# Designs tried in a protein design run: designed miniproteins, single chains, continued (3). Part 45

Each design is a single chain, and the fold is of that chain. pLDDT is the mean over its residues in the fold that is shown.

## One batch from the design tools (miniprotein)

Design m9552
Fold by ESMFold2-Fast:
Structure m9552 (fold): chain A 65 residues (1-65)
Amino acid sequence: MEEEIEASLRRAEERLQAAVDAGKISPETAKRLLGVLRQYARDKGRPLSDEAIDNAIAGAAALEA
């Protein structure tokens, strides 16, 4: 279970890094968002879906605009 959460967070980190490389969000925003997603996943006790990760990145990008 925790291993699945960690795997989903690794995916989130990769997608966040891709968004930073694309100039969509700042590295600071990516770091904060990863922390929030990690806390959320652990609090819920469930791995993050790709949709949830992408939605979080899109929301952060909109706030940076």
Scores: mean pLDDT 80

Design m9553
Fold by ESMFold2-Fast:
Structure m9553 (fold): chain A 64 residues (1-64)
Amino acid sequence: SLADRLRAALAAEGIRLSDADVARVAGLLEATPGPITAEHVALALAVVGRPVDRATAERIAARL
């Protein structure tokens, strides 16, 4: 699932989110039409209080 891929991508960057926050972020990314971009990842993570820099967001998006 996207949530499982997101959890793995976050773990690779040393970011730990609760299962509820992972589900929330995955839901936000799935609700946005088109490919998952670094900007979408950064905005979704900001919603759960986990801001990341552009480079981190780009690496996470590339793993999804």
Scores: mean pLDDT 84

Design m9554
Fold by ESMFold2-Fast:
Structure m9554 (fold): chain A 72 residues (1-72)
Amino acid sequence: SMAELEELARQIAKRVGGLLAKKLEAETGEKPRVTIDESADTITVTASTSSETVVETFNKQELIELIKQALS
């Protein structure tokens, strides 16, 4: 269902956030703050320290289509 695919998209975004945080912590020596912002069209993952910020933005529909393709 679409709702199930949207849940999978959110879980993927959360996983990406965790990976970005681990990478940024390894590079900076500081534990990052991770924020996930969802709109109608996008999921944005931000990992921030006092010195560096990494932002990844996913188009929600594109991510859902990739999930569908992977499950096919």
Scores: mean pLDDT 83

Design m9555
Fold by ESMFold2-Fast:
Structure m9555 (fold): chain A 73 residues (1-73)
Amino acid sequence: ASSAVFAAAVDKEKTVKEVAREELGIENPDEYEFYLYDPEKKTFYKVDPEMTVGEALEKYGLSDKAVIVAKPK
């Protein structure tokens, strides 16, 4: 199963939790930690799964080139 998806490939109005269920095939998002990966700076930013993708990108000043990454707790 894929644990990552580009922010450009998803609806930015959806929460990170909804993207995890719909795009990453994660049935139990509460068992995962979520990050935005900036490929330009090679840096991970931890995000609240209740935030929208757009809100998370804006919080860290990231473009839609960022990757949404899910990691098991």
Scores: mean pLDDT 80

Design m9556
Fold by ESMFold2-Fast:
Structure m9556 (fold): chain A 81 residues (1-81)
Amino acid sequence: SEEAEIQKQAQELAQQIRAAWEREGVPLIAAGEISEEEVRAQLQRQIEAAQRQKEYAEKNKDEELLRESTVYLLALQQFLS
């Protein structure tokens, strides 16, 4: 059930990120203000940062940070797929 709850939270967050991207990000790319490549590079950096936060939480037995970083990491990975 905990795994299912994490997956649900990640899916909901990924949907929120996607909705914001469609509303705001796509028009900015169409206008030439940002590139898709720049957005992908920023997302990759955020994934790497989230993975480091997860590793830190595991080492320090911070259950709250571990859950939050896991949800965020999964949401970013789902958005990119």
Scores: mean pLDDT 81

Design m9557
Fold by ESMFold2-Fast:
Order: C-alpha cells, then sequence, then structure tokens
Structure m9557 (fold): chain A 89 residues (1-89)
C-alpha cells in the first residue's frame, strides 16, 4: 500500500488549510478522491496531511492536489494546484 504525505506551511498569517486529492488512472478516469478536514496552521508553522492510497490496483496513477487556504471567517485566501505521477505495486 502507498501513502501520500503532504506538508503544508503558512508563512505570513494564520490560515485554515484544506487539501483535496484526486487520483486518476492511466486512462484519465477518477478512481479515488480525498478531502482533508480543515487544519489550522499558525504563521511560520507547518502541518502534515497523510492520504492513504491503499486499495488501488497495481498501476500508474496521476495524483492532482489542490490546496486551499482560508481565514477564520471562511474567506478564500489562496488556491494552489499541482499534479504528479505515482506507481502502485
Amino acid sequence: AATLTLTLAAVDEDVYATVSVTVRDAAGNVVASYTSAPVKIAAGQSATVSVPLAGLPAGTYTVEVTLETYDENGTLLSKFTGSFTVTVE
């Protein structure tokens, strides 16, 4: 089983972070999705989110990660999206 570990850092202000992960197979089909609970990160601190990829068949997958940060009132401050390839054996 594979586990994706994401480290989130807040630099300038206290934020609440939500991480969404979408896993696609080699054909582009969504095979799994995960959304973290909101995590409070104080300015200059970091938090870790672990996403279990257990139960996926062996193969190559594209993992799309979206990080959204919010203030205490739920106002969106920033949104970052990245993707990478993971091989499950």
Scores: mean pLDDT 76

Design m9558
Fold by ESMFold2-Fast:
Structure m9558 (fold): chain A 66 residues (1-66)
Amino acid sequence: MSEIEQLKKEMTELEERKANLDKDQANLRKNASKYSAQELVDTLVEIDNEKAKLELKAKEIKDRIE
Protein backbone atom coordinates (compact mmCIF):
# COMPACT_ATOMS: atom_id res chain seq x y z
CA MET A 1 0.00 0.00 0.00
CA SER A 2 1.35 3.46 -0.85
CA GLU A 3 1.98 5.98 1.95
CA ILE A 4 -0.72 8.25 0.47
CA GLU A 5 -3.28 5.40 0.47
CA GLN A 6 -2.44 4.64 4.12
CA LEU A 7 -2.77 8.32 5.10
CA LYS A 8 -6.15 8.59 3.31
CA LYS A 9 -7.37 5.52 5.20
CA GLU A 10 -6.25 7.07 8.50
CA MET A 11 -8.07 10.30 7.58
CA THR A 12 -11.30 8.38 6.94
CA GLU A 13 -10.94 6.63 10.31
CA LEU A 14 -10.42 9.99 12.07
CA GLU A 15 -13.55 11.43 10.39
CA GLU A 16 -15.54 8.39 11.60
CA ARG A 17 -14.25 8.81 15.18
CA LYS A 18 -15.10 12.52 15.13
CA ALA A 19 -18.65 11.72 13.92
CA ASN A 20 -19.05 9.30 16.85
CA LEU A 21 -17.84 11.96 19.30
CA ASP A 22 -20.33 14.46 17.82
CA LYS A 23 -23.13 11.93 18.42
CA ASP A 24 -21.96 11.34 22.02
CA GLN A 25 -21.86 15.10 22.64
CA ALA A 26 -25.36 15.56 21.17
CA ASN A 27 -26.74 12.69 23.31
CA LEU A 28 -25.11 14.18 26.42
CA ARG A 29 -26.66 17.61 25.73
CA LYS A 30 -30.08 16.01 25.05
CA ASN A 31 -29.90 14.19 28.41
CA ALA A 32 -28.17 17.04 30.32
CA SER A 33 -30.88 17.11 33.05
CA LYS A 34 -29.90 13.54 34.04
CA TYR A 35 -26.34 14.61 34.94
CA SER A 36 -24.86 16.86 37.60
CA ALA A 37 -23.32 20.11 36.34
CA GLN A 38 -19.84 18.78 37.21
CA GLU A 39 -20.36 15.45 35.39
CA LEU A 40 -21.73 17.24 32.32
CA VAL A 41 -18.81 19.72 32.19
CA ASP A 42 -16.17 17.01 32.79
CA THR A 43 -17.59 14.77 30.05
CA LEU A 44 -17.94 17.63 27.54
CA VAL A 45 -14.34 18.71 28.24
CA GLU A 46 -13.18 15.11 27.66
CA ILE A 47 -15.06 14.97 24.33
CA ASP A 48 -13.66 18.37 23.28
CA ASN A 49 -10.11 17.21 24.14
CA GLU A 50 -10.56 14.04 22.07
CA LYS A 51 -11.94 16.07 19.13
CA ALA A 52 -8.95 18.45 19.39
CA LYS A 53 -6.54 15.49 19.29
CA LEU A 54 -8.29 14.10 16.19
CA GLU A 55 -8.15 17.53 14.47
CA LEU A 56 -4.42 17.85 15.22
CA LYS A 57 -3.77 14.36 13.82
CA ALA A 58 -5.90 15.14 10.74
CA LYS A 59 -3.81 18.30 10.13
CA GLU A 60 -0.58 16.27 10.37
CA ILE A 61 -1.93 13.76 7.83
CA LYS A 62 -3.01 16.55 5.44
CA ASP A 63 0.43 18.19 5.73
CA ARG A 64 2.06 14.85 4.82
CA ILE A 65 -0.24 14.31 1.80
CA GLU A 66 0.49 17.83 0.50
Scores: mean pLDDT 79

Design m9559
Fold by ESMFold2-Fast:
Structure m9559 (fold): chain A 93 residues (1-93)
Amino acid sequence: NENQEKAVAYFQLAMAYLVLGDDDRAVQLFLESLKQISKLDEADKKKAIAELAAIAKQYSPEVVDRLFALVRPRLSPELEPLFEELQAEIRKP
């Protein structure tokens, strides 16, 4: 699924820019990732969220929490459920 592949790519780029200290670019790319996920059917949304969670788990919890804190005030109502679902998935063991 092209939208799933784009969502993963945008999220990987968001994490890379976050590590480089470009917080604004990281936030923009993460929002684009969530927008791509919003275009998927329910089964592909679950797969995309699982892939993003696996990527996030490769980084320190502090780095991931910082990205989420930066993004939260910029979320549209449409993207908020996906954001909360991703946070919940990352918190699973």
Scores: mean pLDDT 87

Design m9560
Fold by ESMFold2-Fast:
Formats: sequence, C-alpha cells, structure tokens
Structure m9560 (fold): chain A 92 residues (1-92)
Amino acid sequence: AIDKIIQRLNALAAPFPAEQRQQLNDIIQSMKNETDPQKLLKLIDDFSKAFTDWVKQALKQGLLTPDQVKALQREYSNLVMFFRAEADELAA
C-alpha cells in the first residue's frame, strides 16, 4: 500500500529541514491526486530532482548515515515505481 511507503519515507526524512519535509508531503499529495498521465510524469520528474538535492544537502551537512541514505533511496525508488505504474495505467 502506498500509505506505508509514505509513512516509512517520512520517518527516514526526519533529519531533513521542516520546509523540505513539507515540500516532500506536498509533492506526494499532488502525485496522489493527479489523474493526467503527462502531468503525473512531470510531478515525478520534479520530485526526483528535489529529492536528489535534499539528500545531497543532508549528506553535505552530516545529517544522514550511509544506512539512512540506502533506506531513503529504497523507499524513494518504491514511491517512484508506484507513481510510474499509476501514470502507465492512466495513459492506457
């Protein structure tokens, strides 16, 4: 279920600044509510860019351990795969 992925990702993102955690959840809600496949793909692309930058910033600031990075990347990958499958279903 998507809600479990979101819950795990939010727990792992706890070291992120509050503004970035809010942006994370805003983007996830936008993706959950999007019914246009092309708009959903754009949201996924925007999310991927933002998430990559947040992880880089957190690593540079020493806020994440290597194990936390691996866990974040795994849950992020699961979320992206879910929404890409949703975009494919919407396009069919």
Scores: mean pLDDT 85

Design m9561
Fold by ESMFold2-Fast:
Structure m9561 (fold): chain A 81 residues (1-81)
Amino acid sequence: PSDAQIKAIIDALNYFEDEGYVKVEKEGNTFTITLADDPVARDLIRRFLKILEENGLLDVKEDGNTYTIKLKAPEERVNSL
């Protein structure tokens, strides 16, 4: 992913957290996303993450209501944005 794509993904995750759809915990290039107890928000977030994974921008691991996503970019690049 480009720097613009990485920044757009981070901005989108921050937006979803601000709206109360998710809680986001960031560690380098890895984000732990906990979904709100809202089926509409959950569907929106699942579709968003699926599109990004299908476009090769990140890897997704699902564990119930929690998604661990890893950006396909070095930690240093992600932390600089």
Scores: mean pLDDT 82

Design m9562
Fold by ESMFold2-Fast:
Structure m9562 (fold): chain A 99 residues (1-99)
Amino acid sequence: ELEERLERYRDALLAYAGRVAERNGQDPEAVEWAEALLTEIRIMRAELEGKEIPFKPEEIEEIRRRAEEALERYERLREEDPERVEAWRQKAEEILAQN
């Protein structure tokens, strides 16, 4: 379901955001992956809410492709070091709670 997909993309986004925070913003690769995931999350939310998607079909296809690449990389990182990835997600949640 679309809602379950949103949760998966959100988890990946939090992991990349936490990694960026751990590195004091010195992680351009994780920033690019986080931006791709955030844009796709916005598109999926618009679809769930029945709102207009502010992108052309060909632009949506490219955004989704990039977001899927970011998710696949996140899943590989989680397999390689699940404890580190969980620590990044927790760090992002703590930052959000303090904001």
Scores: mean pLDDT 81

Design m9563
Fold by ESMFold2-Fast:
Structure m9563 (fold): chain A 78 residues (1-78)
Amino acid sequence: SLKEQLEEQLKALLKKLGVDEETQEKALNAKTIEEIEELDERIQEAIIQSKLILQAAEGKIDEELVKYAEELSLKKLE
């Protein structure tokens, strides 16, 4: 499924970034914005991109997740 492919791609990216297995599991299992926000900012971006791609493909985009992605981008400009 697309979800499984995106999860494998995210896991592969995290491994290349040198992220430990425990943190990889937390990233893959993050379901809420609060759970994502507890992770390192570089990991947050990867998770959000993966989720938004899946949501766009399914035709169901979470507007709160889009807003959080925009807020995360703005934080880098300040």
Scores: mean pLDDT 75

Design m9564
Fold by ESMFold2-Fast:
Structure m9564 (fold): chain A 100 residues (1-100)
Amino acid sequence: SEEKEKKEEELSKENKEEAAKIKEEAKASNDDPEVQEAVEKAKLMIKVAERVKEEAKKNGDKEKLEIAEKVIKLARELLEKGVKLAELEKRMEELEEEIK
């Protein structure tokens, strides 16, 4: 349907703009490209799960809603732990160079 195709086109544009914004936020969080990639990836996963959650709410699908909420929670925990690990690894590499 023409209406459905138009909505998909708008969603594609929104997804591109959102991905660009997430990249900007990742760059603002740290100058390390590895940390930036970890932040970007985790935030993109959260956005995908949030979309699934909204769709599940609209359709009254309790099972999908519960799964989406669990994914969001796990992705947020991974973001916090993953970013900290990448920062620690970078700091260790810097110290190894300084010791030489």
Scores: mean pLDDT 69

Design m9565
Fold by ESMFold2-Fast:
Order: structure tokens, then sequence, then C-alpha cells
Structure m9565 (fold): chain A 64 residues (1-64)
């Protein structure tokens, strides 16, 4: 529904921010930073990867 679509969009926006931060910290070009989000129950699990560096956040959907 609309709430699930909004949560997915918010999680993707958070991943984009994580990718940008990780690119700045590592010096890896943003185009080479991967990222993704999965919704698990009432939580969003988000990851960004730049080379050997991995940034992971778990956020309740209500806090997105």
Amino acid sequence: GAAEAAAGAAARARVAEMQRRLAEETGVPLSDVTGGAVLVGDEAVMEATAGDEVLREVVPLEDL
C-alpha cells in the first residue's frame, strides 16, 4: 500500500545518503559505491559498500 511504498522510498533515500557519506570517507567514486535496502518486519536494513568498507544501518520503519 501507500505506507509500504513510502517506507521503501525513505529507505532508498537513506541508502543514497549512506552511499554519499561512504564515498566521501573512502575516496571511492559515488558511481562505484553499491547499496541496497530490505524491509524486514517493522525495520529497514540498509547497506552501502565501497571496496572493503561496509556501512550498515537498521532503522524502525516509523523512524524513516
Scores: mean pLDDT 80

Design m9566
Fold by ESMFold2-Fast:
Structure m9566 (fold): chain A 94 residues (1-94)
Amino acid sequence: MMSIEEVKEEIEKKVKEMLENPGDVELLAKLASEIFKLLKEVIPDMPEEKIEEMERLALQALVYARQGDLEKAKEAIERFKEKALEALEEYEKK
């Protein structure tokens, strides 16, 4: 199992790959699902509201990527990263 710091590094690595390939819908979906899996392994009781917010941001990134709006896709990816890291930080504090 990964430590919280290792999970943060892996999330940052995956997000960097998403930001380098913001038009690759399949890659974005894969990396977003992998980030969710990592978060669920570290935060077993993640609030449903947090999961839903992150799912919404991931879906927005996919929609914008599909439309070719790479700037908005990147903005959605960055917001998804912020929420993922926020969830880990809140878990570390509690």
Scores: mean pLDDT 83

Design m9567
Fold by ESMFold2-Fast:
Structure m9567 (fold): chain A 94 residues (1-94)
Amino acid sequence: SSDLLAFLEEVEEALEEMEKHPDDEELLQRIYERIKERLDELLPTLSEEEQALLERIEAGFALAVLHYKAGDYKAAKLAIEQIRRQIERAREHA
């Protein structure tokens, strides 16, 4: 799906933005909300398998934001690495 691929690119850009600004809680929250809004738009158009993959990506984003806000940059980086693995997996199904 071209829409799925475009969304995965948006997710990668969001991860890079978060890593550049880990102390900007307002920016981190806005990035998460933007990605969640795009996800909610896409979910009804996707297969159950694609929905499950995107839900895992969203859960990882929520964890990364939570860890950054808590000042746990090590846990945040691990969450981002897990999201990147989910993106690679999702691209194989796109």
Scores: mean pLDDT 82

Design m9568
Fold by ESMFold2-Fast:
Structure m9568 (fold): chain A 111 residues (1-111)
Amino acid sequence: SELFEKLKKIAKEINFDLNISDDPRETARSLFLLLLHLIGVRAPVEDIELVLEALGLVTGREFSLSTLVADLRRLAEWLELPKSETVVIDFLEDEEPELLAAYERGENYVP
């Protein structure tokens, strides 16, 4: 898939090992972690959007920039992730609310 080849390139740029498997839950978990890393490095909004598109294809669920935080929390619940992994979402909402708001508007964060 052209989408997954683009995501592999994006992952390599941030030294992230993207795991694409036949198990949609394993693939979705890897994409979730990639998404958190991309947000953490303030990646372009277009990179965030590509990960959300891939999550939609893998899970059959709707993901969008405008519902980014809510979709991350629903995905974490569906994946049954431990608190040690979900605490990053809490941290981003508390410490980086303007960054998340910019992505939800489809914009790059400008400090």
Scores: mean pLDDT 86

Design m9569
Fold by ESMFold2-Fast:
Structure m9569 (fold): chain A 75 residues (1-75)
Amino acid sequence: GKVTDEVLEEIREFFLSIPGIGEEKAEELVEHIRQNVEEKKLSNLPLDEELRKKVRARLDELSPIAKGIVAALLG
């Protein structure tokens, strides 16, 4: 698929760098991305509005591929 394990690991590390996202939540978010890519769904990431704002503000820290994936699932 278009999402490699390297891109998913980049996204996992990115989420872990966001204040308020712990290891368990980062794992949940990465699994949500994996499922949405595999099933061709566009379900938004399970984030509250405060965490969504923090993630959105820092999207430019990601590679173009990772940014595109996370941005698409932020809504």
Scores: mean pLDDT 79

Design m9570
Fold by ESMFold2-Fast:
Structure m9570 (fold): chain A 66 residues (1-66)
Amino acid sequence: MNPNLTKEAWDKIIEVYLSELKKLLKEKNIKNPSREELIKLLSEIPGIDEETAKEIVDELIKKGLI
């Protein structure tokens, strides 16, 4: 994670990955994804490491978006 990332820029990143996750969940017919399944799906995206995927998933859960 980039420590200089603003909250607003982070929120935009979260919205993009939320859209991608919802698309993948629908495509794979996953109705009730676990935190680990969400992390695994995000880590398949090029340029995202497992730690970044965990941070994104935790933020989505915290905001009630997933």
Scores: mean pLDDT 75

Design m9571
Fold by ESMFold2-Fast:
Structure m9571 (fold): chain A 97 residues (1-97)
Amino acid sequence: MERLMEENIERVARELELSEEERERLREAVRLLSERFPEVASDLRLQRLLAELVRTHAPEDIAAEVERIQREHLERGDYGGALVLFEEDLRRVGARL
């Protein structure tokens, strides 16, 4: 997983022309979120959305907002939605931050 994660981060960073600081923030955001949502380490679409978010927001703020959205899923009885990180969840994070 870690090797695939790094290869994906490098690919996304090149495609979106991230600075070295933004690349490090992307790596940290992927690391934090992949602890709960393993798909983040392998899903290029999720990583591209995270790359957009790290341009303007700290990885810790992104992770905190994802946790808030996860709690909203749980409060609605959407246990499946709380277990998986969807692209729509990251778009909602971007809209709220």
Scores: mean pLDDT 80

Design m9572
Fold by ESMFold2-Fast:
Structure m9572 (fold): chain A 92 residues (1-92)
Amino acid sequence: MGLDVSEEEEKKLEELVKEALEEAERAGLSEKARFVFEYRAQQVLAEAAKSGDLEKARKEIKELLKEAVEWEKNGKAEEKFEEVKEELRALN
């Protein structure tokens, strides 16, 4: 339900996620922080596919990258990683 997202726009969002992951690696994010960022970015992409709001998705992914850098700086990466693990467990 929602607006159909074009195949080209879906590919652009996937490329944006890949580029953001490369930036996260260069920013020195831990494996845990990077995993959380990847998982959350995929959730944003899935919502964009349903809503058709690609502009919102781009902004959310960029803000998520900033938050991931802040998680590392403030020692919150492990807490966020455990949160994602609990969500994944709930899906099974």
Scores: mean pLDDT 74

Design m9573
Fold by ESMFold2-Fast:
Structure m9573 (fold): chain A 67 residues (1-67)
Amino acid sequence: GVPAVLTGTVESGDTIGGTLTVGGETGPGLASRVGPTRWAARDDVTGRDYEVEGTLTGRTLRGTVVR
């Protein structure tokens, strides 16, 4: 899968908003937890949706796009 990183502000532990980097492209984004290690992420500029397998550590979600 393509590497994905989201760093920002965590709200309620299930949503993080901030800077989303997918495969080297960086911009504002949002991710919502949909499973223990599964996240629905969106690029706020392009409107593209990603399914990410990853782990939230502090304010950084790090994982890969799995779709």
Scores: mean pLDDT 81

Design m9574
Fold by ESMFold2-Fast:
Structure m9574 (fold): chain A 70 residues (1-70)
Amino acid sequence: LAELEKELEEAEREFFEYVEKGDVEGAIESLERFEKISIELFEKQGKSELIPQVKEQVEGFKKKAKELAA
C-alpha cells in the first residue's frame, strides 16, 4: 500500500510539472497513470465504490487539459 501511495503522489506531481511546462500530452499521460494507480489502491483497500468517482474526475481533468490546448 505505501508503495502505491508513493506512486500516486509521484503521478500527481508529474501531472502538475507537465501542466507548468505546457505539455498537454504529458499531462494526459500522467492523469492516466494516476487513474490506474488510484483504481488499484482503492481495490486493494476494498473501496471499489470510489472507482467511478476517480474515473469521472480524471475524465474532467483530461477534457479541461484538451480545451486549454485547443
Scores: mean pLDDT 77

Design m9575
Fold by ESMFold2-Fast:
Structure m9575 (fold): chain A 60 residues (1-60)
Amino acid sequence: MEPLTEEQIDLYVSSGVDRNLVLKIQKQMEEADKKGDLKEVSKLASQLTAEAILAVGDQI
């Protein structure tokens, strides 16, 4: 799996996601990919997307 570009990281941060959280999830995804754990990679990618949605706002 390719790591996130600085531009992609900045987009998540601009959405309100903590940069350290984005970097942590990226590192976890890279480690899971190295182990061939595609399920974990998918879960981490979904988590990053959910964090971005939550940071942008809440809809009641």
Scores: mean pLDDT 74

Design m9576
Fold by ESMFold2-Fast:
Structure m9576 (fold): chain A 97 residues (1-97)
Amino acid sequence: DEELRRRAEELRALHAEIQALRDTEGVRAAIERLGEEIARLLGIPVELVRKWVEELLKVLSEEEVLALLETFLAAARLGTPLEELRKAIEELLEEAK
């Protein structure tokens, strides 16, 4: 419970940072910054996250991708299993087809 509260505060700070970056550098820069955090959290190369973003951008707007990545990062940091998050993303991509 204390860990969840700490992670929620960290997510609020990150959300504020992403909003500021979006306002100053644009949505694409905010997406890149979130991608780096997701790669770090998952322990995978940032290039793999960038490939996922490229696939998402084929069917979603930049604003929708930003919102999806923020949701993914929040759920992952609060302890949602990665397999559940992956399934949610795959279902969204199928609906967009």
Scores: mean pLDDT 74

Design m9577
Fold by ESMFold2-Fast:
Structure m9577 (fold): chain A 87 residues (1-87)
Amino acid sequence: LEKLKDPDPQVRVEAVKEAGNDSDPEKREKALLEALTDPFEEVRLVAARYIAKKGSLETLEKALEILKDDPNPLVRSQVFGGYYLKK
C-alpha cells in the first residue's frame, strides 16, 4: 500500500500489479480501488484492468462510481465492460 503513494508513477504501476495478484480479495479490492484515484492514467488503467478481471460485482460498482468522470475512455471502458459482463 505504501508503494501506491510513491512519487514515481512506474513504482505505483508495479504496486498495483502486486496488489492485483494478492490472494486476499479484500486486500486486493482495497488497494485497486485506491489506485483508481491516482493522478496518472497508466496507474488507473492497470488498476481498472485488474478490477475488471478479478473484482467482485460490488468492487466493479465502486470502481464505476470513482471512474464515471475519468478523462481516459480506456480506463472507463475496462470497468464498464467488466461490470456488464458479470451481470
Scores: mean pLDDT 76

Design m9578
Fold by ESMFold2-Fast:
Structure m9578 (fold): chain A 93 residues (1-93)
Amino acid sequence: AEVAQAREEYNKAAGEAEDAFNAAVREATSIDPAAGGKMAQAGSREGHEAAGDKMTELFGERFKAAGDKVKDLARQAEALRARYQELKAQAAA
């Protein structure tokens, strides 16, 4: 029961992080296609937290809130993934 719940929570958080990342890429691309491309590349190669950092570096305070949201959701998804793995290991013991 706990393992299934943790899996669902992780999947939901991962989806929210992906949606926030895609929204941030669209917003960045509407301002500067080259910067939007760099952010999309960072997300694909380095993960969504790195993409959030790149967005803040490229656009400063204007996109800090959007970049912080992507980073926060990515960190939440990773924490929920770790919890799911711990519960899965406990259930196997």
Scores: mean pLDDT 73

Design m9579
Fold by ESMFold2-Fast:
Structure m9579 (fold): chain A 99 residues (1-99)
Amino acid sequence: MEEEERKRREELEKERLNQEASEILNLYGRDPKEGERKRQELLDRLEEQARRSKDRDGRLEEVQRFKQQLDTRLDVSRYTADSLRAAGDEVDARIAALK
């Protein structure tokens, strides 16, 4: 394949991965089961692509790193949502105590 086409495809793949990661994070907020399904599908696809790469070991390591980053972002997102819910409940309880 031509180098220019390869670079364009790599950039498009990175953009798609960022979009899919954002969609997965959004799905986890709305439906954790759907989010988990989409996360697994994405990771399976990335691993399959890595196995077909010339640098299989390096690409698999990149997939593992992406998985860790995605899992970290999911943990942060869940923690933030739970913290906001807890803070809201505490504010509501204090308001109720004043009435």
Scores: mean pLDDT 70

Design m9580
Fold by ESMFold2-Fast:
Structure m9580 (fold): chain A 71 residues (1-71)
Amino acid sequence: MEEEIKRGIVDLGLAVLRKLAEYARKQGKQDLADFLEQSIAEAERLIAEGKYDEALKLVQDALRKFDAMEA
């Protein structure tokens, strides 16, 4: 159950990051979009390896950095 909950949270975080990357591209913020897409790819790699805690941390770090770059 804990692994399933972590997986669900990571999947939701990835969905948010994908929407933010799309939005960044539409705004012409290419560096930000590239950063988000790279973060998504790395998180998907960690998920494939079963490293959900690392994937969750990466998603959280990416969201925090996005918020800082938007300010």
Scores: mean pLDDT 80

Design m9581
Fold by ESMFold2-Fast:
Structure m9581 (fold): chain A 73 residues (1-73)
Amino acid sequence: SEKEKAIAEVDRIATKHIRAYIAETGELPSEETVKRIREVREEAKKRIEAGEPKEKVLERADKRLEEIRREAL
């Protein structure tokens, strides 16, 4: 379904930012950073399930995850 594809894209974006963090630092994100990433994923999933435009939800999630990654460096 379209919602399943959008949720998979949220997970892909989160994985991208986690991989970027590991590439930059050589270590896994902290438990606090993982929690913040999880909160962004859950909010994005909720918005997709509520019928918000997928492109807008994905763009917002990517931006917030980039901010979290930048703050964690």
Scores: mean pLDDT 86

Design m9582
Fold by ESMFold2-Fast:
Structure m9582 (fold): chain A 61 residues (1-61)
Amino acid sequence: MPTPEEVEAEGRALAEEWFRGHAEAVAAGDLARDQQLLDDFVARVEELRRRTGVEPPEVDG
């Protein structure tokens, strides 16, 4: 069961990887790779949110 702290850490790691990949792709003029990196980043963030469901805990009474 991932903790909110672990989810935040994974999100930050994904953002850092995207920032580096984006900078490298732009420097290389590789627009296809830049687009692929963005699509992968968005998909991974969405999947992380879907799997972890970062919502306040509710007491089902």
Scores: mean pLDDT 73

Design m9583
Fold by ESMFold2-Fast:
Structure m9583 (fold): chain A 101 residues (1-101)
Amino acid sequence: PRVTTEVRSAAGVAVAIQVTRASPDYVEIEVLAANGTAQDLEVEAEVRGSEEKRARFTVPAGSTGSIRLRLPVQPGTVEARARAYADGKLVAEARAIVEVP
């Protein structure tokens, strides 16, 4: 499987997507967020292929958080996206593209 990643972050916030497994049957991603700010972060995670899966989680000020998403797949492109918001403002974004043979 081929994986391409893109990350955008503000000072004090980091968001990353790891492809933890890519198989013929499913893709599993882990969204990781680190919050070095004085505000809580809301993180939205999305995985899209032939099907879509979404999740949201909160990362408290000064903390880290993660969530795993597993999506049944067919051959083709699977896209993963994570966005972190502080006080309603987008502060970090990560993307990953997985090509399933």
Scores: mean pLDDT 79

Design m9584
Fold by ESMFold2-Fast:
Structure m9584 (fold): chain A 116 residues (1-116)
Amino acid sequence: SVLERIEELIKWLEEQLARSTDPALRAVLETLINLLEGIKEALKKGDEELALRLLELGARYLEAVMAHYDIRDPELEELLRKLKEAIKAGDVEEAAELFIEATRLLAERLAAQAAA
């Protein structure tokens, strides 16, 4: 389920956070965890309007992080494009799944940059 995938991603991000000593990267990971927790709670309550607002905020945050770290990834850009379309259509489940995939890929790219 989408909820199980969110919980798995949160646990993985918490593991990344525990291994990171970079304050800027830690702040990004903490923000992503907080957004995912908020989306999870909105979905559990059936608050689709709140879920969509948090997903829209999340999409903007992912774009801001990509710009700040100069991350150019065609797969990530395509996921963000699809995410924005799903949000506009009000498709909460599709938007949540796309946000999960985009967040995971962005976090992997950030970890790769930090290791270089």
Scores: mean pLDDT 89

Design m9585
Fold by ESMFold2-Fast:
Structure m9585 (fold): chain A 105 residues (1-105)
Amino acid sequence: LEEVIRLFELYVDFLLRLADLVPTPAAEENREKLEKEKELILELLRNGDLETLFKLAGIEPLSAEEIAEQLREALRRGLEATLERARKEGNEEVIAVAEEYLARL
C-alpha cells in the first residue's frame, strides 16, 4: 500500500509540474480539480479502503502489489510518451522533467 501511495503522489506531482511548464486556462482549471481529487484518493488509500476506490474507478478489486505494478507501468508509459513528444518538439524543460520522474519510478 505504501508503494501505491508513493506512485500515486509521484503521478499527481508530475501532472502538476507539467501544467506549470505549459500553462493555459484549461491547465489551471485541471490543476485545481487534480489537487482536490488527490486529497480524496490519498484519504481512501491511507484508510485502506481500496474497495471504495475500486468502485469509484469502476474496476475489479486488485491487491496492493497488483495496483502498484499497474500504476508503475501506466506512469512509465505516460512518461515515455511525454519524453518522446517533448524530444520531437525540442522542449528541453519537459524532457528534463520527464527524465527526472522516470528516474524516480
Scores: mean pLDDT 73

